# Designs tried in a protein design run: designed miniproteins, single chains, continued (3). Part 45

Each design is a single chain, and the fold is of that chain. pLDDT is the mean over its residues in the fold that is shown.

## One batch from the design tools (miniprotein)

Design m9641
Fold by ESMFold2-Fast:
Structure m9641 (fold): chain A 113 residues (1-113)
Amino acid sequence: MEEELERAKKRLEEAKTPFEKAQALYDIGKIYYKMGKYDEAEKAFNEAIELFDKVKGTPEQKAEAYRLKAEAYEMLADIYEKRGETVKAQLYRDAAEKYRELAEKIFKELGIE
């Protein structure tokens, strides 16, 4: 896991666009989550979500940003559920569903599953 975290941090340093930075932060968040480091994971997922909102790329990149943003919200929901904050967890799940639907709509219009 430490080698995976090191590689993800290097991708973040090499990232040139908001999308690339957000994707690297999402990966860092997932690695911290697997390690049980939920505070570090939450910070990484929140930073990734903010950067996904700044994506100005192609329709494919915007759809992928919405998909990853939805996954980050699902991860935040799980973290808050583990903390016993069920109301906040539900709000994050509602946000995840919204962005998942937006991504699916764009991918379907582009003919991508």
Scores: mean pLDDT 86

Design m9642
Fold by ESMFold2-Fast:
Structure m9642 (fold): chain A 87 residues (1-87)
Amino acid sequence: SEANKEAVREIMREVAEEARREGRPDLAEFIETALELYELLEKDPSVNAEIEKLTQKLLEIAKGLTDEEVEEALERGKELAKERLAK
């Protein structure tokens, strides 16, 4: 549903804000770039050049992140989703 899609976008923004507050700006940028890519894919998946640029940016940022940092962000996102989307 549209309400669930909006909730997911809000959760992603909150996780990025938390990462930045915790002194992990690269992780925050990774999450924000992933959200931009998700929004672009939902709006118009045919804009291949823009999708490619965001994908390359995500891969480049990811090189500077540990698996543990990404896993922590995903786990936090799941916690927030469980809290908000529990029906």
Scores: mean pLDDT 78

Design m9643
Fold by ESMFold2-Fast:
Structure m9643 (fold): chain A 60 residues (1-60)
Amino acid sequence: SQTFTFTFSSKEKAEEWKAWIEKNYPDAQATVDGTTLTVTTTLSVEKAIGLALRLIGESL
């Protein structure tokens, strides 16, 4: 399992991404604390990296 965190510009944005992750990666556990989204996943390394890069792109 892998755990990673992302910080967004708003709580609403973090919650939208939580919903998107739960819909597209149902085996992932996502939690929101303020503007920070924490994702714990049992995905393969390649899929986890892909998800992380997608979310990092939203913060740039």
Scores: mean pLDDT 72

Design m9644
Fold by ESMFold2-Fast:
Structure m9644 (fold): chain A 65 residues (1-65)
Amino acid sequence: SLEEDLLLGLARMIGAVTGVRIELRFEGGRVYVRAELVDPEKTEEALRLVLTAAREMGYEPVVVP
């Protein structure tokens, strides 16, 4: 969907800027978010941005290890 493509694009941009690898998996109204733990502070910042965007777009984000 357009919303999935936009969130995937945003996650790629956040990953490029922060150096944190982010993976998304969509299931219905949920998005499962996995982030590589490289720098805990940068990983937390990257996750916060992606989770906020997901919620604003109507997804329920779930962080997975």
Scores: mean pLDDT 86

Design m9645
Fold by ESMFold2-Fast:
Structure m9645 (fold): chain A 62 residues (1-62)
Amino acid sequence: SMEAQRRQIRLFARYIVREEPSASLEELVEKVRQALGLPVSRETVREAVEEALRELGLEPGE
């Protein structure tokens, strides 16, 4: 379902953001997309990564 897919995206975004504290926003987006293995838009993944960064009080690398 779309709901399950969104939950999976959020989980992978949070995991990767925590594991890659020096990665740039674009690197985080690509890592999440690769981990998902699903045809999801970069925009959707970017939004999830940005939300995860905000919720964890982290900033992407330069």
Scores: mean pLDDT 78

Design m9646
Fold by ESMFold2-Fast:
Structure m9646 (fold): chain A 66 residues (1-66)
Amino acid sequence: MEKERQRLAVEAMAEAIRAVGALLEGDFDSVKEEIKRLQEIAERAKEMGLDVTDIENILKKLEEMA
């Protein structure tokens, strides 16, 4: 469980970093794609009973900016 939680956290961070990179480049199509991937990660984490509050807060901010 700890290893799976760590894997999801790394995936979430990677997608968040990609979203920020796309935002800096003004590539909103890529930002939308990364938002979808983060939403999928958040749903998987929720199904596993993990706290996804931080991921959901990041998603809301990204959705507001895109």
Scores: mean pLDDT 76

Design m9647
Fold by ESMFold2-Fast:
Structure m9647 (fold): chain A 80 residues (1-80)
Amino acid sequence: VAEEAAERIAEVARRYGLPDIGEKALQTARETLKTSSPLEAVRKAAEVATNGAIAGLDPETAAAFSREVGEIVREAEAKL
């Protein structure tokens, strides 16, 4: 669940033209899974991705990105 959610977050980042942010989010989830819960890994990956989108995209596009990532987090939390 957590790995699938992190991969989906990375895919959203790639679709928005932020492949480096997607890779960073996926790496953050994988590192967090070594020392923390699956839920914490998903949340940290989402935080990295959302912060990257806010920094790299216009506010309206960043808001759309954050909504898609938020849906992935919500679905993962329901399964964890």
Scores: mean pLDDT 81

Design m9648
Fold by ESMFold2-Fast:
Structure m9648 (fold): chain A 75 residues (1-75)
Amino acid sequence: SAATLRELQLRTAGLLTEVRKDPSKAEEALAEIQKLKAAHPELESTVNQLQDMLKAEIAKLKNPEVTPPAQVVTP
């Protein structure tokens, strides 16, 4: 329902804010997103998008030089 979607988005935004303020909580926030996804399978596509954004934010905070994988520097 619309109410559930709104609540889910607000909760996810809160987790993102927590990670931005305290990067040490990054993995805990990611785990909470996974719990939300399990609780609301009908919204999994939306939760997946939010989880991907959170994961990217965590990766940047933990390793700001995250440009390695795309290029394989082989002869």
Scores: mean pLDDT 71

Design m9649
Fold by ESMFold2-Fast:
Structure m9649 (fold): chain A 75 residues (1-75)
Amino acid sequence: MEAGERGDPADVEPLVRALLEDPDPAVRRAAAISLGRIGDAREAVEPLREASRHDPDPEVREAAQRAYLAIESRA
C-alpha cells in the first residue's frame, strides 16, 4: 500500500483524533475533509459516522457525512 500525495494511512490516526477530540470545530471540520480526501481511510468510517451524528457543530456534521460517504463509495 503506497502513500499518495493526498494522504497516507499514517495520517489517518492523528486526523481521527483531531476529528473527535479537538475543541475547535474548524479543526474538526478540516480533519473530516482531510479523511474524506484520503479516500481509502476505512478505519475513519466509524469515527466519521459518529461525528456526522453527534458533533455539536452542523458544519462538522456535514463535512463528516460527506467524508464517510466518499470513503464508502470506494468500497
Scores: mean pLDDT 74

Design m9650
Fold by ESMFold2-Fast:
Structure m9650 (fold): chain A 59 residues (1-59)
Amino acid sequence: GAEARALAEQAVAAARAGDAERAQRLGTKSVILAEEEGDSALAAEAARRVREAFREAGL
């Protein structure tokens, strides 16, 4: 839910700031939390956004 989305947004922000470790940690937590809640659409969207942020940042 809201926490998984907030973690994904924080992961994207961390990646854009060049903080690879924080981006990986927050991104992983966002996907796991969404999966635990049974929200497969949110989990897929979080994974996609974090992957895009890593690619954009060169991480």
Scores: mean pLDDT 81

Design m9651
Fold by ESMFold2-Fast:
Structure m9651 (fold): chain A 58 residues (1-58)
Amino acid sequence: SEAEKLYQEGLAALKAGNLSEAAKYFEKALEIDPNFEKARKALAELRGVPVEKALERP
């Protein structure tokens, strides 16, 4: 499905370290399929990763 393709693009962005881009792809997947659990879980976990920015506290 189109939502699944966007989810795959999000995973590719995540592997490249582009967290913001990954989040946008997961959000787009949920926009197409609001019940897409894979994208919802990936986005929730990615939002849990702000801990890295919290650790950087300049």
Scores: mean pLDDT 73

Design m9652
Fold by ESMFold2-Fast:
Structure m9652 (fold): chain A 60 residues (1-60)
Amino acid sequence: MKEEIKKLAEETIKKLRENRDKLPPDVVGELGGRISQAYEEGNLEEVKKVKEEADKVIKE
């Protein structure tokens, strides 16, 4: 489970980084902070939620 949390968090951070120019800086900062906190807390549900929100704002 920790491996899944790390993978999802890293994938989300990578997507935010790759799409930084397409997103408002405040949105990138908010999602980046939330994903980092969720990863540190081991909260898989929050990691999945942040990934879903990131995918939605990137239009994937």
Scores: mean pLDDT 78

Design m9653
Fold by ESMFold2-Fast:
Structure m9653 (fold): chain A 57 residues (1-57)
Amino acid sequence: SALDYLQSLGLSREQAEEVLRLVKEGRGREAFELLVKAGLSIEQAEDGVVYAATQVM
């Protein structure tokens, strides 16, 4: 899952859930910025946002 993927990259569960929430709300840019600030590479942050989007109902 996207949650497991984000946590495997060093994010806390709380941070990973926040990313999923932001993406679900259409705030993908803010989710991307959160991932980059958390220490992910640009490519990892892009993949994380895309993966999170696939989890949105």
Scores: mean pLDDT 84

Design m9654
Fold by ESMFold2-Fast:
Structure m9654 (fold): chain A 69 residues (1-69)
Amino acid sequence: MAERIVAGAEADPSLVDVYLALGEMLYAIAKISGDYETALRIAEVFAASPVPELRALGEQAIAELKKLQ
């Protein structure tokens, strides 16, 4: 799913705010459910993204998760 959000944002930059919101929601659901492995994988996919907004989200999420393990 995270890879699909990245692909969507790359395909239509005019919708980056929508894809950023979807990415934040996907990460939040994984974190709230206690699935830190999935949350970390989502964060890593976003941090590797060429989309600056998603990359910033991913980098911040990785830093947060390292403190919560």
Scores: mean pLDDT 81

Design m9655
Fold by ESMFold2-Fast:
Structure m9655 (fold): chain A 86 residues (1-86)
Amino acid sequence: GEEELKKLYEEGIKLIKESIKLAKEVLKKSETKDQILRAIGHILRAIGLEIDVELAYKKKDIEGIKKTIEEAKKLIKELKEELKKL
């Protein structure tokens, strides 16, 4: 119940923090206008996920937290691939 909800929330927050860190690294290594705009988009996506996980946690929405975790994992994968190209 509550303990599982808290563990999922903590996992979500950890992944979102990783995505923000990676998005900042993409922005720092971005040289073209196109790269900079994409990096800003990734930062905004990460912030949106932070809002989503906080709202899901307040509502005790386990499925909402799981969805946010999966979206954070996808963003991390995209950011790691983008960093390899920079």
Scores: mean pLDDT 89

Design m9656
Fold by ESMFold2-Fast:
Structure m9656 (fold): chain A 57 residues (1-57)
Amino acid sequence: SIEELIKKMREAASDETEFNKLLAEAYQKALEIEKKSREKGEKLIDEIIKTYNEIME
């Protein structure tokens, strides 16, 4: 699930390669969900961006 991917992103914060791989996978899945449910997909994209900002800032 996307929640599992976001959790793995937090765990991989010190591994740039793994983090970027998980980020790309989570974002891709969120975009697929957005095509079927814009509101649900937008919430997941926002959560991914929030997680990215927390780790990178």
Scores: mean pLDDT 79

Design m9657
Fold by ESMFold2-Fast:
Structure m9657 (fold): chain A 74 residues (1-74)
Amino acid sequence: SADDLVRRGRELRRQGNFRNAGRYFGEAGRLYERQGDLRRAAEYYRQAAGAFVRAGDWRNAQRYGSRSTELELK
């Protein structure tokens, strides 16, 4: 579930595994978006972007950050 993905992402982020945290938050964002929960989708895309920044993955940081901003403007 999206909630399970969020929980795993938070655990990974707490442990400093930012790349995998970003992946789990990104998957949670996609799942919330598919469910029509655009507010939660934007939130977890933002958390994915932040995790990817901490991981040095600028490509995924930009991708998820842009998606979060797009959903917040709707």
Scores: mean pLDDT 88

Design m9658
Fold by ESMFold2-Fast:
Structure m9658 (fold): chain A 58 residues (1-58)
Amino acid sequence: SAMKEELIERAQRAGVLAVIAGHAEEARELTQRAIEAVKEGNFEEAERLIEEALSLAE
């Protein structure tokens, strides 16, 4: 539970940063997919998608 909550928060934060960087559409898709991966218990995929969203903010 705590890990799922942490990953969802990280995904949402990464998405917000990507939106601010000008990648709103990509941020929305990556954030949604990351949250779905967390709900499915696929934490590796969730972390990959979070990293992808963060890379848009760089």
Scores: mean pLDDT 83

Design m9659
Fold by ESMFold2-Fast:
Structure m9659 (fold): chain A 89 residues (1-89)
Amino acid sequence: GLAEAEAAAAELERLAREAEAMGNRDAAFVLGTLLGLALIAIGVGKIAGDPEFAAEIAKKLLKAAKRIYAAVKADPNISREELLELGKP
């Protein structure tokens, strides 16, 4: 539901801030983009009265964000191109 979508977006925001703190600006940018998409999905879900849609999209984006974060943690110098590939659904 909506609470799940908002929790997923909050976790995604945390991962974006941690990537920025690690000094990988490309990872922070990609994760910030995924956060923006999650927030749009939450807004659409609220307007359409479809909190399940918001939760599904936000959780899918969080799964991609976790892959990106794990890759950055393993290699802080990972390229933007590799990060964008990991961010694909």
Scores: mean pLDDT 83

Design m9660
Fold by ESMFold2-Fast:
Structure m9660 (fold): chain A 100 residues (1-100)
Amino acid sequence: SLNELPPEEIVAAVRGTAEKAIEAIKNGDKSTAARYFTAIALLVVASTDPKARAIGYTELGKVAYADGDKETARFWYEKALSLDPDNEEAKKLLEEIKKE
């Protein structure tokens, strides 16, 4: 798409938004966390780059994990790996959940 954000901007925005979502969860602000989660999902949809999208799915998994939802976190890490099997962070995070 001609209006698609560059992959590096998607990655930066996704990582920054996930950090804010996790902070909102720690503060008990579920509605703010949900808004940031939705923003990450929209950033992922805005990219056609499989590595940037895999990073986005990995960050969605981290937000779910911070909210105590390990099953949803595992779903997102597996989705990241289905798109980019070489995503080392998603591999590590998925293995950590599987060993719990």
Scores: mean pLDDT 87

Design m9661
Fold by ESMFold2-Fast:
Structure m9661 (fold): chain A 74 residues (1-74)
Amino acid sequence: MEKEKEALDRVAADLEAAGVTGILSDVVRLMREGKTEEEIIRELLEKHGVPEDMARGAVEAVRSAVEAYIKELE
């Protein structure tokens, strides 16, 4: 739980440093709030009006970055 939050904080900082905003930043925020993948996809569809495949891709990209940081924090 705490390792996941730390990894999410690092992903958020990376996105801010890269000037990336919008969908990916919202995925990080929702993961920090403990939302499920299905809840995140639903909110992205409602808030951004993006296709479901794009929402899934955004969740997968953030998840991969989080998993990489968690592995480094082990």
Scores: mean pLDDT 76

Design m9662
Fold by ESMFold2-Fast:
Structure m9662 (fold): chain A 66 residues (1-66)
Amino acid sequence: MTEEEIAKEIAEKTGVSLEAARYAVRLVKEHPDKTIEEIAEELVKRTGVSRLQARNAVFLAKKLLE
């Protein structure tokens, strides 16, 4: 899958915007050693999505990229 296809799947399954999903993919790629919790906190700060949505988006991004 391309990164754009991954972002679209994240947006559809988690309810975050496509822009927030793209940020989740980028943050996971830039910070492979960080936990789901740490990346989710950054996603909340950057996009304003809920903590639950952020965690779900980051979890799915890690699963689809790895």
Scores: mean pLDDT 83

Design m9663
Fold by ESMFold2-Fast:
Structure m9663 (fold): chain A 63 residues (1-63)
Amino acid sequence: SLADALSAAGRAARKEVLAKNPNASLEEINAAIEAALREAGILERLGAKSGEEAERRAVAELL
């Protein structure tokens, strides 16, 4: 389900940030989780219906 995909993406993002920098701030961890959640949500929407605007938004938020 979408909820399961989002939960998995959030957990993976947190683990990756902490593996790279164990002293990462809460702000950095939260930013990575939010980016991963938006990407996972947009990929799910793109799988059902194309959305260039949503894709552009995700890329902009990751940068």
Scores: mean pLDDT 68

Design m9664
Fold by ESMFold2-Fast:
Parts: sequence; C-alpha cells; structure tokens
Structure m9664 (fold): chain A 72 residues (1-72)
Amino acid sequence: MFDEAIEAIKNGDYDKAIELMQKALEEAKKRGFSDEVLAALQAAIDAVKNGDREKAIEYVKRAKELYEKQLE
C-alpha cells in the first residue's frame, strides 16, 4: 500500500496515490489507531494533493513508519 503510493507519486499518478492513502486512513480509523497516525496519514494525503512530489514521498514514508509501529 504505502510503497505502491510512493511508486504512484513517482509516476505522476497522484489520484492513485490519494486513493491508496485514503484507504490506509480508513483502515486506521476502523482499527482505532492513535490520532498521531491519523494526522500523519492526512498530512501525506494533503502533500500529494498539493503536488509537492518530494514532500509527498517524505510524508508517505513517515505515515508508513507510524502506521507500522501501531500494528505492533
């Protein structure tokens, strides 16, 4: 999911990246993840929507790290 979102950003397919990140946010909400994880996922979506490729990749990587820590 997150690695697929990063590839979508690299390919200029921002709509696909947004869809994948929104699915991650929906799953995090259903699982009762912390507000910090939800905020990181939303920040990544916003960065993709803003079209800042470098920040979008950075924020997706940060969201992935926080999401994976919450699964432990």
Scores: mean pLDDT 83

Design m9665
Fold by ESMFold2-Fast:
Structure m9665 (fold): chain A 67 residues (1-67)
Amino acid sequence: ARELTEKAIEYDKEGKVDEAAEYLAQAMRLLVGETDPARRQELADYVDEAAKKLSPEVIEKARELVE
C-alpha cells in the first residue's frame, strides 16, 4: 500500500500523470476493500499523505478510476 502511493508520487514527478493516477487508484481501491479498521486507517493515512504531494490532475484522474 505505501509502495503504491510512493510510486504514484514518483510517476507524478516524472510527468507520467496516467501511471501516477493508476497507482493512486490501486491504493484507494485497497482502502475501499479493507475490512480491518486498523489497516483501513493506515491505508487512509498513506493516501492522505500522497494526496498532499500529488498534482490535482493525478488526484482527479485516480478518483475517476475508482468511481
Scores: mean pLDDT 78

Design m9666
Fold by ESMFold2-Fast:
Structure m9666 (fold): chain A 73 residues (1-73)
Amino acid sequence: MSEEEFEADVWVALGEIALAIGDYDTAIKQYEKALEIDPNNADAYRILSEALRKQGKFDEAERYEKKADELEA
């Protein structure tokens, strides 16, 4: 993987840990950092969307879900 992809994967892993313990706010922030590094990571958009839904932020969740779908088209 490129250096950027590796760094993004680290932020995704940290977000997954936060999500697993129910810290959705921290998970969202960490996934956002991953997407700043690798904006074409469809999996990160899908997981970010899920974390946003857990917080009741449905409009934001839908935007990220559509972005993930576009990247996989």
Scores: mean pLDDT 77

Design m9667
Fold by ESMFold2-Fast:
Structure m9667 (fold): chain A 55 residues (1-55)
Amino acid sequence: SPEQKLLEKLNELAEKTKERVAEAMKLPDPEERNRRVAEIMEEFTREAAKLFEEV
């Protein structure tokens, strides 16, 4: 179903985002770390919105 495919894609996006955040958290500079995490979360929000538009 379209809803199930959306859920699967959202889960994949969430897992990818989680991995990216984990890598960003390894950065030694708190300012760079926080900026990187913010960028990752903004990208997640944008990509998730696109997935909902396709349903």
Scores: mean pLDDT 84

Design m9668
Fold by ESMFold2-Fast:
Structure m9668 (fold): chain A 70 residues (1-70)
Amino acid sequence: VDVEKLIEEAEEHFKKGLEAKAKGDNAAAAKHLELAAEKLEEAAEASEGELKEELEKAAKYYREQAEKLK
């Protein structure tokens, strides 16, 4: 598993989520934040120690933000 690539994909989804939110598309914003969280969760499973903890916290935050947009 390429952890760096998964983090990059999560960042791309996060940016798309912000763009969707800016245009008022809360459904699309929530979906992109959920995809960002999923990529971070995959990266966390392939990681150890401090990096794993940080990725898990970030994924949880994105999932909470997505839920607020529904």
Scores: mean pLDDT 84

Design m9669
Fold by ESMFold2-Fast:
Structure m9669 (fold): chain A 90 residues (1-90)
Amino acid sequence: DAEEEMRLIEEASRLYVEGKKAYEEGDYEKAAELFEKAVELARRAGSPVLELSLSNLAKAYAKLGDLEKAKEAIEEIPLPSVRKAEEEEL
């Protein structure tokens, strides 16, 4: 379903950009919500935005004091090298 996949990729990318903006503005709760939605859609679409969204979701959770959720998000990152870098940043 090419049309559905394209829509999921576009929406995941949009949510990622919005989440990053919320994070930069210090709204970590909103950032986490947006990145959670981006992760869900990116995972369904098989999009590279999944890796970026999981990394930033982990950072948002860490800012909220939820280190357990942050570590869980890092564990789900498909690239081991990116996962290791994010663990070192926590």
Scores: mean pLDDT 81

Design m9670
Fold by ESMFold2-Fast:
Structure m9670 (fold): chain A 76 residues (1-76)
Amino acid sequence: MKLIEPSEELKARIDELYARLRELGKVAPDTSEVASLLTAAYVLLIAARSAFNEEEAKQAIDGAEGVLDELEKLLS
């Protein structure tokens, strides 16, 4: 089982990124490119919550942020 002891900061970041993913999913066009980025962000956030240590969680969070930032740029 996942055994992470994330700081309140990491937990807040994961929750914020899930909220961003949810909101982007509501307004984004139904294209394969957008769907791929949404899926990538979702998988990375699952990885963050499944991490065995804080370093793994941070790597997944940073990856998810990057994907969401790219998606927001694509939608601009």
Scores: mean pLDDT 76

Design m9671
Fold by ESMFold2-Fast:
Structure m9671 (fold): chain A 96 residues (1-96)
Amino acid sequence: MAEEARRAALEAARREGIVIVGASETVDEAIEKIRRAGARGLVVVGTAEDSARARMIAEEVRKRLPEVVVGTATELTPLSGAEDALAEIREIAAAL
């Protein structure tokens, strides 16, 4: 269930040209994934405790890649995180 929800979010992101990264990843890892995928969007997923880091990663990616549409999503549970990521993916796709 949790893994299926995460896979659904990853597949939705792939279809829209959006990369998903965790707040535990570095800014450089996020940028590398964006460049490797040729992505136009990024969603940074974090827990409530990682929310400041997720925002920091999003802000730094916006500064270094201003052409990329960047959003954040919060994971309180595996299902909640996937639903929030799916909603953010849809909003970013609409902005592309």
Scores: mean pLDDT 71

Design m9672
Fold by ESMFold2-Fast:
Formats: sequence, C-alpha cells, structure tokens
Structure m9672 (fold): chain A 58 residues (1-58)
Amino acid sequence: MDLEELIKIVNENLTDEQIEKIANLTYEEIKKWLEENKDKISKEAREALLKLIDYQLS
C-alpha cells in the first residue's frame, strides 16, 4: 500500500480543519465522523483515510 499516495488523496480532498479534527479522534470516532459526513466527503477520500488508518494500526 502506497502511504504517500494515500496521504496525497487525503490532503487534496479534506480541509486543514477536517484533518486537525481527525488527528484527535480514535479509529471508531473517525469511522463515525466519516459516516456522518459521507455527503460532504468523496468516496475516494473516505476510502483513502480508512486505508491510511488501517496501515498505521497494522
């Protein structure tokens, strides 16, 4: 899994404010936040963020 590519997708699709908020959340809170904001965040960005988190936890 290409970590640099995932980081790029997240940075291009999420605002600095959204990234800061996510950085302070647990994995379960991040999944809940993505579900609550699914209409505001592209599917590509959501999938990239989840993969990035899974990579860090593995």
Scores: mean pLDDT 75

Design m9673
Fold by ESMFold2-Fast:
Structure m9673 (fold): chain A 74 residues (1-74)
Amino acid sequence: MVEEAYRKGYEHALGYSEKHKHLPDWVEKAEKWREEARKEAERAAAAGDEELAAAAEGAAKGLEEALRKKKKEE
């Protein structure tokens, strides 16, 4: 379940980024959401919620990869 939660968070973030990458403020919003997802993962892990922590970590990783791709296009 933890591995599945991570994968779902990661895939959701990538899919959402692909859909919205054409928006002029997407990079700024994606960077903010990536930071928020990392903080949520850290808090969830501290609270013992391994599935929520994994999902948030996956989302942060997905956003990081989407931002990396966008930067290479410029």
Scores: mean pLDDT 78

Design m9674
Fold by ESMFold2-Fast:
Structure m9674 (fold): chain A 69 residues (1-69)
Amino acid sequence: SVATEAGGLVREKLLSKGYPSFTARSLSDLVRDMVAQGLSEEEIRERLRELGFSDEEIDIVLESIREVG
């Protein structure tokens, strides 16, 4: 599914940039859930910002989602 692919790509990109495995897994799971719920890129950006994620982390997430869908 698009949600599973997006989550997997987020995890791979975060790990390649040196983020800890726990962080990559947690953000991957969040992204999978948000995409599965049908949230838009704008909604995902706002939710991640509200949760305290950095602009760099949010950019990695959104780029990953764009590459999948």
Scores: mean pLDDT 86

Design m9675
Fold by ESMFold2-Fast:
Structure m9675 (fold): chain A 62 residues (1-62)
Amino acid sequence: SDEELIQQAVELALQYYKEEDEEKRKKLQEELSRLLSKLSEEQQNEAIEKAIQAIQALYDKQ
């Protein structure tokens, strides 16, 4: 369950990063914040690290 929440947070962060519409970004940010609030500080840090790695991987795929 916690691993699924971390993965979902990473996916939301990627969607947020790719989104250019401000209203859609706001909704993604709200969903991400809600998800992160269910995680411990350590799990939030893990989700952030994984999101950064996933975003960096997008640059490598270009």
Scores: mean pLDDT 79

Design m9676
Fold by ESMFold2-Fast:
Structure m9676 (fold): chain A 58 residues (1-58)
Amino acid sequence: SVQELLDKVRELIDQGKYEEAVKLIRENLDALGEQGRVLLAEAYANMGKGEEAIAVLK
């Protein structure tokens, strides 16, 4: 389900596995929608990729 996917993404971010979180979100972006884009921006920001974080929210 979308909720289980969101939960997995949240767990990866909480564990500091940002690259894995980014990959999972990007592979499932159509299903995750706006929530996925917000989590993607959070993961990029935590990796120091501020430009990429801003770009996914535009």
Scores: mean pLDDT 85

Design m9677
Fold by ESMFold2-Fast:
Structure m9677 (fold): chain A 75 residues (1-75)
Amino acid sequence: SSVTDFVAIGLLEAAADFSIELAERLPEKAAEFYKEAALEYKQLAEIYERRGDFEKAREYREKAEEYEKKAKELS
């Protein structure tokens, strides 16, 4: 439902922001937190795709790839 999607979007956006903030504050665990952010952005992309917002879905997939790359570079 639209209500469920809006709640999920808000929670995933907040979770991605927290994961990135934790990566910045805890450099020794940064790779792990960037992996979490990438997973959260993948879930955001899936929600937008099923809602027909292909532009936002692509944007969040690109963010997921960016944070996966950051995690790999730190591992």
Scores: mean pLDDT 89

Design m9678
Fold by ESMFold2-Fast:
Structure m9678 (fold): chain A 67 residues (1-67)
Amino acid sequence: MLTPEQVEEIFKLMNEAFEAISKGDVEKAREILEKLKAFVDSLDITPAEKARLHARIEALEEKIKKV
């Protein structure tokens, strides 16, 4: 199960990625999403939970492609 600290870190990284995308900072957004992917992959969570988080990250990467 995700700890409160792990949930908070995910929200923090997601928020930072959204801000970078909103500012058109593609390089920073990519760096944050890469860190988020590494963090999610390190978590002891179910494959379904990992898939959900990866899908959200991929949606943000698609937004970067359109900036």
Scores: mean pLDDT 78

Design m9679
Fold by ESMFold2-Fast:
Structure m9679 (fold): chain A 66 residues (1-66)
Amino acid sequence: SSAERERLEQEIEELERQAVRAYLAGDLATVLELLERIRELHEKLGDEEKVKRLEAQIARLRAELA
């Protein structure tokens, strides 16, 4: 539904703001957790291109934290 889509989009925006703040604070572990949640919400929206980009970003960040 339109209302469900709007809710998911608002949740993504809130998580993206949290991810930016965590990144600026150097909390890469929290950034990783937030990116995983953002990916899951984009999967629910059916945005396959954005999901693939997020998966690549998550994989790179995980490698940097190893």
Scores: mean pLDDT 88

